# Designs tried in a protein design run: designed miniproteins, single chains, continued (3). Part 104

Each design is a single chain, and the fold is of that chain. pLDDT is the mean over its residues in the fold that is shown.

## One batch from the design tools (miniprotein)

Design m11624
Fold by ESMFold2-Fast:
Structure m11624 (fold): chain A 80 residues (1-80)
Amino acid sequence: SDLERARLMLDSAIDYLKEGDVEGAIRSAREAARLAERSGTPDGRRASELARQAIRYAKEGDVEKAIELLQQARDLVTRS
């Protein structure tokens, strides 16, 4: 499902940020946002918004905030 694939991409984005690979994290988070939005669910739309906010924080170098937002997005797609 789109939400299961979004979860996988969110997990990858978190791992990339923990490893210092900001480019990989942005790519995975962007794909997660797209998949979560495609699910058409309220949780998927909210997860997409959180993933897009995480991308902005990652670009600004706020890795801690980016990881926090990606973890929140992951929780939403896991519950759905």
Scores: mean pLDDT 89

Design m11625
Fold by ESMFold2-Fast:
Parts: C-alpha cells; sequence; structure tokens
Structure m11625 (fold): chain A 100 residues (1-100)
C-alpha cells in the first residue's frame, strides 16, 4: 500500500470524527448547515478521489467550528478529551494492522 495515501485516509477519519463530535456542541440549526456544506463541498472531491482536497475542507470546517465554540476552559477540556479518544482509536487500528 502507498504509505502517503494511507496517512491521508487515516487523517481524514481522525479529523472527520473530531469534527462530528464538536458539531454536537453547536446549536442544531448551525450543525445541520455545516453538515450540508461539507456534503456539497466533499462530494465532487470524493468522485475525483481527491483525498487531499477532502482533508483540506475537513480541516477548514473544523477550524470554523472551533471558532464558533465558546472560549471557555470547559470547551477546551472537551476538545482535548475528544482528541485523546480519537488518538486511542487510531492507535488501536494501527496495532491491529501490525498483527496482520
Amino acid sequence: MEAEKEKILLEIQRIGTELAKLLELLPEEERKRIEEELEKETKPLYEKKDYEGILKILKEKLEEVKKKLPDTEEVKKIIEEIKKEIEEQVAALEELKKKA
């Protein structure tokens, strides 16, 4: 397998999971709007297999969501916990791959 493509796909999964969890912290109307924009923007890139473009859009939307969240210690702790959970899931997937 191409190591670069594999890294991009893992990063898409990680950023996508973080984004989905952070969207739960936004008002429902705002969450639905961002989800709809993501689907519209990523669909053409998915058809072209432009995974680098998909990752770029996911990162841009993640930063937009983070900017809309309250700048409080509670929100910062939630973000760190989400990142920790995602890193643990990614590490578990990588360990399973090593055993194969």
Scores: mean pLDDT 76

Design m11626
Fold by ESMFold2-Fast:
Structure m11626 (fold): chain A 87 residues (1-87)
Amino acid sequence: NIDQARQYYDNGDYGSAIGYAGRAIAQDPNNSEAYYLLSQAMSSMNDPNSYYVYGQSYRNQGDFDKSRDYYRIGASRGSSVSQQELD
C-alpha cells in the first residue's frame, strides 16, 4: 500500500518504494499520491520516465497544463513515452 511505499522511500530503498507505489496504482489508477511517490523514487534514481509519471498523475487530476509541462521535461531528458504524449 501507499504507506509502505512512503516508508521505503524515506529509508532510501527506492526499488521497494517503486514496487509498492506500483501496487497502489494497480489498485487505484487515480491514486495521485502513488504516482507522486513513484515519480519521486524514479527521479532519485535519475530515471527520466519519472516525468512521464508526473504527467500521468496531473492528467488524471484534470491539470492538463502541468501534465504537458512534465511530458515536455521528460521528453527533453530522453523519455520516449513522454515524447509520445506530446505528439
Scores: mean pLDDT 78

Design m11627
Fold by ESMFold2-Fast:
Structure m11627 (fold): chain A 100 residues (1-100)
Amino acid sequence: SVVLELGDDGFASGEVTVEKGEIIEVTVTNLGDEPATVNVFLLDKDGNVLGSDSAVVDPGGTATFRLTAPVSGTYTVLVLARDARGRGQPGRAVVTVKPA
């Protein structure tokens, strides 16, 4: 597993290596004091968005997102957490690769 810490800007990114058909599971905890819209993106090496998911996560709450890679390789997981005013919310994302 890879742990990504979201700072005051509500942003974190990290790399994962996966095989085709494996699930990239991203568990995000909102450590801020406001509800946050959490967006998770899977990007290829060229910065193309291959998948995305989103949820509203309450303060102290957790949401789990599942992304799949089209082919084996290394990808970037991008996490963005913003409140209703567009302000970044601090958080933690745990990225785990597992069989489908």
Scores: mean pLDDT 86

Design m11628
Fold by ESMFold2-Fast:
Structure m11628 (fold): chain A 116 residues (1-116)
Amino acid sequence: SAVQAQLDALFAQIKALNDQYAATTDPAKRQQILSQMTDLVEQMLALLLAAGKSLAEAVREVIERMDKLGLKRPAAVALTAAALRVMVDLMVAETRAALGRELPESEAFGEWLRRQ
């Protein structure tokens, strides 16, 4: 499928970044690589959500594929950060829908936190 081909391409990029992360000792370069990996994982989660999966299902699928490819620490950190970004976006969207108002992202997230 087109979705599967896009996921395979994104995983190839993550593997290349994982190898670069392992090859560098520069903390600034490691942070840049981790940020790039996080952006790629966020794109994978968005593709899976667009295909009709829940966030939990999307995260589980990405974990399974990362494990099969032997991608460990930096990929796991990137997935955690990407999943949190997507979850915040969903919470902001839920709050805006509940209030019937297009609030700024920070205000919508703050209101969600107040309601717990």
Scores: mean pLDDT 84

Design m11629
Fold by ESMFold2-Fast:
Structure m11629 (fold): chain A 74 residues (1-74)
Amino acid sequence: SALDEVLREAQRLGELAKDDPELRKAVEELTKALMSKRRYAEAIRVLREATELVEQGRFEEALELLKRALKEVQ
């Protein structure tokens, strides 16, 4: 299901960001906000984009992406 895919993507990114509490918090807050609004496709897309940035060592850009997305949901 789309919900299961969101949770899997969030878990994957959270594990990659385990040593970055600010990034982990942004993942949790964004995932919760998008899930509450049933915006599952957007959650999957944003989490995947952030994961690719983190895997490239672009942690600051990943954090900015998540913060911007969260601000647009609120």
Scores: mean pLDDT 86

Design m11630
Fold by ESMFold2-Fast:
Structure m11630 (fold): chain A 69 residues (1-69)
Amino acid sequence: SELAKLKLEIETLGSMAIMLAWTRGDEEAVEKAVKLTKEGVEKAEKGDLKGAKEKKKELEKLKKELLAS
């Protein structure tokens, strides 16, 4: 299902963002990545497709910003 796929994608992106932020010593980014991952997973589990997609986009943006710095 699209929701199950989104949940997996959010969990994967979130793990990557958390790891990147942690290895860089960016505590604020770690906290943000954890929060976005939790919110995205919760939205996917509740069937909020639009909300889950928005949280995935925010995680993708955060990951891109972390890789650019």
Scores: mean pLDDT 86

Design m11631
Fold by ESMFold2-Fast:
Structure m11631 (fold): chain A 69 residues (1-69)
Amino acid sequence: LEELKERAYQLGRDAAQAAVAGNIPEAVRLGDELRKLIEEVRSKYGDKAAEEVLRAFEQGATDALAAAQ
């Protein structure tokens, strides 16, 4: 689970950086990768684990946006 949370964190960082750079298609693609990851986590570890993975993504995006300001 921790490796999946770290992957989600990196997806969040990459998606935020793509959005800031104006690369919206790439940001959307990274969002789709997150959606697939969340579905896998939910299936294997349950809803609470999926929520933790989503929070890791949100934290990654927040950290990247803060660094870009």
Scores: mean pLDDT 80

Design m11632
Fold by ESMFold2-Fast:
Structure m11632 (fold): chain A 56 residues (1-56)
Amino acid sequence: ADEVIDKAVELIKKYGASDEAIESLAEFTGLDPETIKALVDAGKFDELREALKAAR
């Protein structure tokens, strides 16, 4: 499961995040989509990765 989160964060870093990708990641991990978007917009990808892993 951690490998899925790591791959998702790397794809977001490389290509950006669609609303669909943010929603899917929120459903998968239980983290709020607004929190995911805020961390992506701030470029805080290490914090995003840890928050996603902690939310599961």
Scores: mean pLDDT 80

Design m11633
Fold by ESMFold2-Fast:
Structure m11633 (fold): chain A 91 residues (1-91)
Amino acid sequence: MEKEKELAEKMEKLREKLAEVQTHLADLIQNPNLSREELEAYAEEAREALKFAEEVAKFAEKVDKERAEGARKAAEIFREAAEKLEAAAKK
């Protein structure tokens, strides 16, 4: 019960981070004037989101296998986003 509530709260935060990272990726595509500093900041946020998603997936494996799979997919999205943002920052 308590673990299920904690997982629900973690999944909600994961959805918030996913929306933020998707916004930053859209900005990368639409805004050619993004500075290296802004791209590096976005990449760091994506890396932190990745770490969080990995922790959520590990926690969820003990509680809900379907939620764990969702968290793993989010981690993959965050990893790809971080790599794209890091590549853009290096040009």
Scores: mean pLDDT 84

Design m11634
Fold by ESMFold2-Fast:
Order: C-alpha cells, then structure tokens, then sequence
Structure m11634 (fold): chain A 82 residues (1-82)
C-alpha cells in the first residue's frame, strides 16, 4: 500500500520536472502539490514533504535551479523509502 502511494507521488514529481524543462511553471506547481497531497498520507515522509515544500516555494519565487535541486532531493528521498 505505502509503496504504491510513494510511486504515485514519484510519477507526479517526474511530471513536475518535465513541466520545469518545458517552462510550464503552473503545471510544475500543480504536479508538485499533487505529490505533496499524496505524501501527507504516508508515515515517515516528513523529509520528502519538507523538500517538496521548498521546491514549491522556489517555483513560486522563479528560482528554477533551486526548485529542480529540491525536487531531485525529494525524488532521491522517496526512492530510498521503497
């Protein structure tokens, strides 16, 4: 159950990275928020949630390099949970 939920969050984060690469910041924020909502259902995801909140804040500020860095850290953290 938890593994399936984490995989759904990873799919949303990969979609967010693709949106960043295309310059679609609104889609990147939407996909990051979808991952955030999914991860709030998973115990032990506090670090990934923190990193993802930092990525969303960076996207809203227009700091694309910081956003990509924090998203990649969130993805790595989630991969270590499965």
Amino acid sequence: AAVAIIKAALDSLLAANTAIAKGDIAAAIANANAALATLKQVAGSAEAISLLNQAIAALKAGDILAAASQLNKAIATLLNMI
Scores: mean pLDDT 84

Design m11635
Fold by ESMFold2-Fast:
Structure m11635 (fold): chain A 73 residues (1-73)
Amino acid sequence: LEERGRALAETARKLGERARSLGDAETAQRANAIAEELEAKVRSGTLTQDELDAYEAEVAELIRRVAALEREA
Protein backbone atom coordinates (compact mmCIF):
# COMPACT_ATOMS: atom_id res chain seq x y z
CA LEU A 1 0.00 0.00 0.00
CA GLU A 2 2.67 2.58 1.02
CA GLU A 3 4.72 2.04 -2.17
CA ARG A 4 1.60 2.31 -4.37
CA GLY A 5 0.43 5.36 -2.38
CA ARG A 6 3.78 7.10 -2.89
CA ALA A 7 3.76 6.30 -6.64
CA LEU A 8 0.21 7.68 -7.01
CA ALA A 9 1.13 10.83 -5.05
CA GLU A 10 4.06 11.42 -7.45
CA THR A 11 1.73 10.89 -10.44
CA ALA A 12 -0.77 13.38 -8.95
CA ARG A 13 1.98 16.01 -8.40
CA LYS A 14 3.16 15.71 -12.01
CA LEU A 15 -0.45 15.89 -13.17
CA GLY A 16 -0.90 19.10 -11.13
CA GLU A 17 2.15 20.62 -12.87
CA ARG A 18 0.76 19.64 -16.30
CA ALA A 19 -2.69 21.08 -15.50
CA ARG A 20 -1.13 24.32 -14.22
CA SER A 21 0.95 24.69 -17.43
CA LEU A 22 -2.30 24.36 -19.45
CA GLY A 23 -4.08 27.02 -17.36
CA ASP A 24 -6.42 24.57 -15.55
CA ALA A 25 -5.97 25.87 -12.00
CA GLU A 26 -8.91 23.82 -10.64
CA THR A 27 -7.50 20.48 -11.85
CA ALA A 28 -4.01 21.51 -10.68
CA GLN A 29 -5.34 22.35 -7.19
CA ARG A 30 -7.23 19.03 -6.90
CA ALA A 31 -4.26 16.96 -8.15
CA ASN A 32 -1.94 18.67 -5.62
CA ALA A 33 -4.49 18.11 -2.83
CA ILE A 34 -4.63 14.37 -3.67
CA ALA A 35 -0.81 14.20 -3.62
CA GLU A 36 -0.68 15.87 -0.18
CA GLU A 37 -3.46 13.64 1.22
CA LEU A 38 -1.74 10.47 -0.06
CA GLU A 39 1.68 11.56 1.27
CA ALA A 40 0.13 12.29 4.69
CA LYS A 41 -1.69 8.92 4.82
CA VAL A 42 1.44 7.02 3.72
CA ARG A 43 3.53 8.86 6.35
CA SER A 44 1.00 8.08 9.13
CA GLY A 45 0.44 4.48 7.97
CA THR A 46 -3.34 5.05 7.71
CA LEU A 47 -3.81 4.49 3.95
CA THR A 48 -6.36 1.72 3.23
CA GLN A 49 -6.89 -0.25 -0.01
CA ASP A 50 -10.38 1.30 -0.40
CA GLU A 51 -8.93 4.82 -0.09
CA LEU A 52 -6.14 3.99 -2.57
CA ASP A 53 -8.70 2.63 -5.08
CA ALA A 54 -10.79 5.83 -4.71
CA TYR A 55 -7.73 8.07 -5.25
CA GLU A 56 -6.64 5.98 -8.28
CA ALA A 57 -10.12 6.44 -9.83
CA GLU A 58 -10.07 10.21 -9.20
CA VAL A 59 -6.52 10.61 -10.59
CA ALA A 60 -7.57 8.62 -13.71
CA GLU A 61 -10.44 11.11 -14.26
CA LEU A 62 -8.05 14.07 -13.87
CA ILE A 63 -5.60 12.44 -16.32
CA ARG A 64 -8.43 12.23 -18.88
CA ARG A 65 -9.26 15.93 -18.36
CA VAL A 66 -5.62 17.01 -18.79
CA ALA A 67 -5.18 14.77 -21.87
CA ALA A 68 -8.29 16.35 -23.46
CA LEU A 69 -6.88 19.86 -22.81
CA GLU A 70 -3.49 18.88 -24.30
CA ARG A 71 -5.23 17.60 -27.47
CA GLU A 72 -7.07 20.95 -27.86
CA ALA A 73 -4.04 23.13 -27.02
Scores: mean pLDDT 82

Design m11636
Fold by ESMFold2-Fast:
Structure m11636 (fold): chain A 79 residues (1-79)
Amino acid sequence: EEEEAREKLEEKGLEYLKLSGGVLIVLEKNPDWDDETVLKKAEEIAKNDPEGSIKKALEALKEEGQESLVKRAEEILEK
């Protein structure tokens, strides 16, 4: 039951998870890039590798040491 509810939430947020993962991938390689450039490249990555992007987003949420990177990604996505 809880797993089914989680799957439905994941379906609704799937596109957001893909984009979030893409942003995280770009930021790890290019921490000095501006928000607009990061977001544009993240959208490209999310379209080309949606599974890898989702995996990256979920991994970042489980790692306590990545809180600053996750927060930065959220700030970029809110623009």
Scores: mean pLDDT 68

Design m11637
Fold by ESMFold2-Fast:
Formats: sequence, structure tokens, C-alpha cells
Structure m11637 (fold): chain A 68 residues (1-68)
Amino acid sequence: NDRIAQRIRDIARMMGVSQSTVRDWIRILMDASDIQDAYATAQGILAALRDGPAARAAMQAHIAALRA
């Protein structure tokens, strides 16, 4: 889906990571939350990243904790 692909590209660009890494983050967050929608999960990540460096750091820490 073009909409999901565009959100993945936007997140990858903002975070300086690969698109595969962003897809892994979406999977991890979906597995750990009530959100069973990849597009909604990607939108949530992008919204958090827009709030600035502190919000980006919090998102990274959250994903790292879920991967442990």
C-alpha cells in the first residue's frame, strides 16, 4: 500500500535508519499494543517523532525495551 510505504520512508529518513528497521519497529509495536493496524502504528511513530528530540529518544528507548 502506497500510504504505508510513504510513512515508512518518512520515518526512516527522520531516524536515519533503513526501511526494514522501520518495518521491524512497526511489527514490535503492533505485537506489544492494542493497535493491529500497520498504517495507524506508522502514523503514531511519525507523530511522536514530530514532537522533537526528546520524543524520538523516548520512542527509541520504548522499542529497545520491547525487543529485550
Scores: mean pLDDT 77

Design m11638
Fold by ESMFold2-Fast:
Structure m11638 (fold): chain A 82 residues (1-82)
Amino acid sequence: LPADVLAREAAERAARRREIDAFLQEMDELKKESSEEIHPLITQAEMTYVEAQGASPEHQSELLQKFQELLEQYKKLKEEEE
C-alpha cells in the first residue's frame, strides 16, 4: 500500500481511539459520581466495548455504536434526575 494510504488509515484509527478513550473517561467519571451501585447501563457499555474489541469489523461498528448509545442514555437519565 502507498505510504499516504497507510498514514490516513493510521490517522483515522488514532482519531477513533481518541473518541473511544474520551467515552471511556466519561464512563469512569460517571462511575465515580455514583455513590451507590454502578448503574446497569454503565456495566452494559463496558461489556459492549469489550465485546467490540474481539468482534469482526462489521459487528465492531455496531457494538461501538451501541456503546455510545448506552453512555448517552445514562447521561440523559442522570441529567433528568434532580
Scores: mean pLDDT 70

Design m11639
Fold by ESMFold2-Fast:
Structure m11639 (fold): chain A 86 residues (1-86)
Amino acid sequence: SELEELKEKALQYLEESARLAEKAGDPYTATLSQTNALALKAGNYEMAIRYAQEAAEAAHASDDKETYARNQKALEYVKNIKKIAE
């Protein structure tokens, strides 16, 4: 379904965000992305939006542009997932 395809894409961006943040030495942002993936799998879209925003802000503060971009993409997908699921 379209919803499952969007979830798969969001999870991919969150997994990439966690890997990039770990490589950059940012365990805080990595943990936010991992926790976001669990929230998204549980269908907790409001928490997933919040964690994506927090992870993007943390990456921006550390000048990690690649992790920032992945969290912005995850945020876009989760917002679309929430809109379709509601």
Scores: mean pLDDT 89

Design m11640
Fold by ESMFold2-Fast:
Structure m11640 (fold): chain A 111 residues (1-111)
Amino acid sequence: KAEIEEIIELLEKIKEAIEAKDTDKAGELLSELAQKISESSLPEELKKALLEALEAIADLITLELYDEAVAGVDRIIEALRAYREGKISEEELVKILKKITEELKKKIDEA
């Protein structure tokens, strides 16, 4: 689960960049995280769910919905921490990530 810890660390940095409204830094970190996930040994369904969630976060930043983007990142971090601690299964993590992405996409559509 070392890869999950690295993902959480990058998400925390992304959150800090969004809170600072440093959209260039947030974009750079999102791209770095997407590459790290793509190159990781994580299961394909989990990679896909994470990448789709990050895409929704990037879209929220583009729309200047920074509070919604921060809330989305926080929810992803909470889900990953629960998985890392063995509180939820991989299948449950994927379902939670898909639900987060769906809710974030609804915010994008309402903007």
Scores: mean pLDDT 88

Design m11641
Fold by ESMFold2-Fast:
Structure m11641 (fold): chain A 65 residues (1-65)
Amino acid sequence: VSRVVGAALRLMATGIEVGAEIKVKFEGDKIIATSSADSPEIRAALKEFEEVGKEAGYKVETKIE
C-alpha cells in the first residue's frame, strides 16, 4: 500500500511537470489512473504506476483523455 501511494505521488508530480491533470481513484481492489494529456513522460509514469499497483495485488487501469 505505501509503495502504491508513493508511485501515485510520483505520477502526480510528473503530471504537474508536463502540465497534465492526473486523477487516481482507489475502489476496493482496483485502481484507476487518468491523465488529461498524452506525452512520453505521462505514458512512462502511467506504466510504472500500473506495474507497482499490480505488484501490490491491485487491478490497475490507466487512461489518457
Scores: mean pLDDT 79

Design m11642
Fold by ESMFold2-Fast:
Structure m11642 (fold): chain A 68 residues (1-68)
Amino acid sequence: MLSREELEERAVEIVREHAELQGLSEEKKQQAIDNVRAALAKMSLEEQEEFVAMLERYLAQVRRELEA
C-alpha cells in the first residue's frame, strides 16, 4: 500500500501531466498542484487512495483519447 506521501506525489504527477496535456501556463499548473495538495491534506488515507484512483482513471481516459 502507498503511504500518504506517495499518494500525494502520485496525485501531483497526474495533475501536472493533465495540465501539460491541456497546454496550461506554468502559473496555472502550479495553482492546480497547490489546490490538489491542499485537498489531500484534509483527507484520510482511505479518502486519498480513492481520490488518486479516480484521478488515474480520468487521466488514462484522457491519454487514450489524445495519444491514440
Scores: mean pLDDT 78

Design m11643
Fold by ESMFold2-Fast:
Structure m11643 (fold): chain A 86 residues (1-86)
Amino acid sequence: SPAGQQVAQELQELIQQLKNRSLEMFLNNSPASKMWAELDKFELQFLGLLKRGREVLSPAQVQALVNEWQRVATQVMFEILYEEEK
């Protein structure tokens, strides 16, 4: 559906924004506290969009987006934890 396509696009764009912002923060040596705050902000935005997505997307589309989010968010989390140990 058009609504489903729009929500899928918004979720994909949010994941890409997290990737870009994470890279920017690491390149600029942002403090871990700022990185955690930014990750929390993105997670809240993702959960809000995902709730709407569950109503208009197929279960397979939802699972693919959740899997991609988990992969990216987990990578960012481990990178922040690594920076905290320095």
Scores: mean pLDDT 86

Design m11644
Fold by ESMFold2-Fast:
Structure m11644 (fold): chain A 92 residues (1-92)
Amino acid sequence: MLVQGRVYDAAGNLLAESAPSPSWQAIADQAYMAVLQAHAMGLREVTVEIFADSGEAAKQAADILARRLEAEGWEVSVEHEGNKVTVTARAA
């Protein structure tokens, strides 16, 4: 079962895309680093799409990402759409 992440700015421009990986942690880590890089470049809102062959795998990777972002003071919203999870992070 493979998981993949894509990171977008508020206008829908692709900022980063992971290679597919069986590791929820690796995808969450890559997405988190892409969000931090976007923030360092002045972006206040970033959207991460996590998708997999299984909704459970996508959810687990998204939950790891969302918890990290909230711990760093980001406002996070999460939307579940079958085998895709969308995580939107906004700087406070």
Scores: mean pLDDT 84

Design m11645
Fold by ESMFold2-Fast:
Structure m11645 (fold): chain A 76 residues (1-76)
Amino acid sequence: EPSLAEIQAEAAKAVKTAEKTLDAVLAQGKAAGNQQFVDQAQQLYETLKRIAAEKDAAEVQAILEELRQQSLAQLA
């Protein structure tokens, strides 16, 4: 089972990856007039930042697990 440190490290990697693509994703959503897409992308980024900063292992694990399920659904 992943430790709190491992969970936070994965969240930090996800934040860095999201930073590289977030501006492009937001610009594309705005150009398309898709405010829902823009809001969802921003919410995901804020959630990842919160996980990286969170000190409660149980709360971090629950949020990260939900995000992993969403990521797996997108890849399927």
Scores: mean pLDDT 70

Design m11646
Fold by ESMFold2-Fast:
Structure m11646 (fold): chain A 65 residues (1-65)
Amino acid sequence: MPSPEEQLEAWVDRVLAVMATLSPADQAVLERVLLHEARKYLRSQGYSEEEIEELLARIRARLAA
């Protein structure tokens, strides 16, 4: 069973592949949706606010690269 972190990495990989086909405006919407759902998911898995912020920072860094 993949860890929540592994699932988030898989989501980011899929989002990056889709972003290559989208306009900048649509990329911004998709990033916002991904970050919102990731935060919600991590809270449901029992992650602390500190851990959530660290993981979201890593996601933001990957989306910016």
Scores: mean pLDDT 80

Design m11647
Fold by ESMFold2-Fast:
Structure m11647 (fold): chain A 74 residues (1-74)
Amino acid sequence: SMEIIERAHRAAGEAVRLLAEGRYEEAIEPLEEFVRLAEPNLDLFPEGAQEGIREAIEEARRFIREVREELERR
C-alpha cells in the first residue's frame, strides 16, 4: 500500500517538473498516472493529507481536460 503512495508521489513530482519546464503536453501522462493511483486509494493517504490530495486530483483533471481540448481544437 505504501508503494502506491510512493508511486503517486513520484508521478506528481514528474508532472510538477515538466510543468515547471513548460512541457505541458508531456505532463499529461504523469498527471493521469497520479490521478489513476491517488483517486481509488485516497483512504491510504494520511487523514490530514487527504484534502490536499483531493484538490490535487481535481486540479490535475482540469489541466488534462484543458490541454486535451486545446490539442483537439487544432
Scores: mean pLDDT 84

Design m11648
Fold by ESMFold2-Fast:
Structure m11648 (fold): chain A 92 residues (1-92)
Amino acid sequence: MIMATLYAQTSKELNKQGRYDDSIKLSDQAIDIQPSGRIAGEAYVNKGKSYYNQGRYDDARKDFQTGLDLLRSSSHADPDVVQEAEDLLKKL
């Protein structure tokens, strides 16, 4: 679904800008529209990154684990997204 993809991509850019609360909101919207598959996995990773940067490590761990499970069960997962989530999860 195009809208879920746009929310996930915008969430990633908001993370890069340090706008973590806005990033979490858009990630939640992407997940609400498409709760499974690659886009949901990417949205959970974006949400986990926002929580990580806010020092909310338990929330970050849960979202990284959920995101990785979705990405690993999906065809055409972005290996850079998977690697980043794995690296951040190891630091928790």
Scores: mean pLDDT 85

Design m11649
Fold by ESMFold2-Fast:
Structure m11649 (fold): chain A 89 residues (1-89)
Amino acid sequence: APPELSAEDEAWLEQTLKEFIDELVQKYQPQAEQLQANNDRAGGVQLQVDLYQQTIDRLRQLQKETGDERYGVLADALEAQVAASLAAL
């Protein structure tokens, strides 16, 4: 089975990355709204993949800076989700 994020890992990720995720959502909200208005399903999935990739890159940077293995585990889990999403296109 693919690795699942525990509820504790999800809560910790949300708290730790909340500001970063909020900034990404705000930055890309107009693009997401335009894709939704155009019924561009493939573009919507690609935008979601791009947002996950930026989150993965941030987690990898935090792992490098802090040495905390949990950032790497979460990044690996998100990479698996991105791969599954791309395979479904």
Scores: mean pLDDT 75

Design m11650
Fold by ESMFold2-Fast:
Structure m11650 (fold): chain A 100 residues (1-100)
Amino acid sequence: SMLEELEELAREIGRLFREMEAEEPGSPKWQALRERVAELLERVIELLERAYEETGDPRIKEIRERLEELLRNMDSLSAAELGERAERLLTEAYVTLLDL
């Protein structure tokens, strides 16, 4: 289900943020983890786009647009700020899909 797919993506994103906290900011490993987070956030955006196409629920569209904005602004955010904002949006997406 889309809900299970989102849960798996959210778990992996959370793990990557925890790994980033153990790495030196700007190191090659830290940058690789950040790039992987961006890739997984793009996959969440794709999932929400599919959910919107199937349901027409405007809440899904709003959350997707906010995730796209977060992804565009990644370079201006600390890992902690990015993690907090991503977790909030992923939680909102999960609750919204569960309410369908």
Scores: mean pLDDT 87

Design m11651
Fold by ESMFold2-Fast:
Structure m11651 (fold): chain A 85 residues (1-85)
Amino acid sequence: MVLSGKELKEAVRERGVKEVTGAIVAEIIEERTGLKVSASTVTELMRILGLEVPMPTEKFLSLSDTALLNLASSAVLLAKAKEKK
């Protein structure tokens, strides 16, 4: 399953957090896809994609749905790759 950028934004809004961390994104991915990904892996992936970590929630919600889809999809692919190796 692929988590959309819109779904990721909605899950962050539901949490009411001040800042978005790799741990928060990892929890959302697990809740929505059933795939476990480590918070540290998501944090490094956010940095690789040019996102700041921690990121203010307001700034995170202003990101394009495409950018957030890329983050979610990359995290899911990394989780699946870890299962194969």
Scores: mean pLDDT 78

Design m11652
Fold by ESMFold2-Fast:
Structure m11652 (fold): chain A 79 residues (1-79)
Amino acid sequence: EEVILSKEDILEIAEMVEPKSPEAAEVLREIAEEKEEITVSELENLVFRRLRARLDAESLVAAMEAVGEAIKKLIEKKK
């Protein structure tokens, strides 16, 4: 089942991620300005594509883990 995230959801994810990856939080805020709604898989793909140009492989893995954790927490909060 595909979860759809609103602009407000993406901004909440950005706030959760900021302490672990300020770069990922910035990318999430940029996406929130562009998209009114987005699927979880599309969000993760867009964040990955934008961050891979800015971060080394180790920092990219850590950032994507933080994004995945934040998405999971947000989905649990919506239940």
Scores: mean pLDDT 83

Design m11653
Fold by ESMFold2-Fast:
Structure m11653 (fold): chain A 60 residues (1-60)
Amino acid sequence: SQLQQELDRLIKELARRVEERNRLLDDPTATPEEIAAVEAEIQRLTDRILQLHQQIQRQQ
């Protein structure tokens, strides 16, 4: 379904952002602002995934 395809896309984006955050945490030249921005994006993606998952479950 379209919702399941969107969920898959968001999960892949979340995984990519988590890898990016882990790379920044290992980089001594990364700024706290840069790390905070990636963490904020991870939180936003997580919230969207949870909301979309709930919508899919409600359609059953």
Scores: mean pLDDT 86

Design m11654
Fold by ESMFold2-Fast:
Structure m11654 (fold): chain A 61 residues (1-61)
Amino acid sequence: LEADLAQAEADLRYLREHREEVVKRIQETYGLSKEEAEAILFTVQGLLEAAIDFLRWLLER
């Protein structure tokens, strides 16, 4: 749980710091438009934020 939280927080930080590079990699890997790649990144970021909140809730119990 603590390791999963740390990894999720690290992944979210990486996405925030390297947003442009991540969007470009998604486009290149899946042959998507910039708008589609940004939508995927937005969704993944939201899921990571939700997972971090859930894991923190579990650790606080």
Scores: mean pLDDT 79

Design m11655
Fold by ESMFold2-Fast:
Structure m11655 (fold): chain A 65 residues (1-65)
Amino acid sequence: HMEEAEKHLREGLQAKAAGDIDRMREHFEKAAELYEKAGNKEFAEKVRSLLDQYVAEVEARRAAA
């Protein structure tokens, strides 16, 4: 259901704000999967795109340190 996907998206965003990248990734992946199963491919694509961007930013900062 979309409600469950939205809950995972919110939890992922909360984890991002707290700096918990591992939990952010887990929740965003769950949200995208649930949105796809619910037939909402647009939200699933947005969630995966944002996750990829955030992970790339974190890895870039780690490589620069």
Scores: mean pLDDT 77

Design m11656
Fold by ESMFold2-Fast:
Structure m11656 (fold): chain A 64 residues (1-64)
Amino acid sequence: SITLEVTKKNASRRAYRKLVEAGVPESVAKEWGEKIGEEVASLPPEKKDEAMDRLVEEELKKYK
């Protein structure tokens, strides 16, 4: 649905911004931001913020 597509794009942008701000290269941040956004968008609203922070941190640990 269009609502899910918009939610995915918004979540992907949030993940991308967090990754770039933490020093991940833009190309890598875009790819992982899309993956994180898709996973987060499928979750209930009450779980989205916690999952976003957790998944971004997990990706950053792989980069450090």
Scores: mean pLDDT 80

Design m11657
Fold by ESMFold2-Fast:
Structure m11657 (fold): chain A 83 residues (1-83)
Amino acid sequence: MLEKVKELMKQVDELEDQFLQRLRDRDIQGAREIVSQMRKIYKELLELSKKNPDNKEIQKATVLAGLRLIGMETELWVLERQA
């Protein structure tokens, strides 16, 4: 279970790096696809957090992933208005 959370957080880091590249390239479609993938990972972390309410590491990972998702969605919103 903890290994699953670590793998999901690794995917979050990889998606954030890819997202920043899509922002630099002004690739709106690519940025949307990455945000969609990030939402799926966040949903999986959220389900793990609900099943493990006393596990502080899972709770922290879920909060951090949620904050990163909000940031990505905000940057995508800005990019879409500049197109």
Scores: mean pLDDT 86

Design m11658
Fold by ESMFold2-Fast:
Structure m11658 (fold): chain A 69 residues (1-69)
Amino acid sequence: GAAGRERAVALLMERFGLSREQAEEVVELAEKVLAGEISGREAVERLMERFGLSPEEAERALVLAITHL
């Protein structure tokens, strides 16, 4: 829900140093993974390419977002 989404955004900004716009993109990718539109691997690759995160950081950010949705 909206409350879970906003909490995920706040935690992504705090723990990963992402901007609000970047955190919202992580949440959007997590929503697409949960909807079966993309794989978790594809989401991790997109996060690495767009934000310069390591594979481990991208995976942790995605899991954090999924956990709060």
Scores: mean pLDDT 84

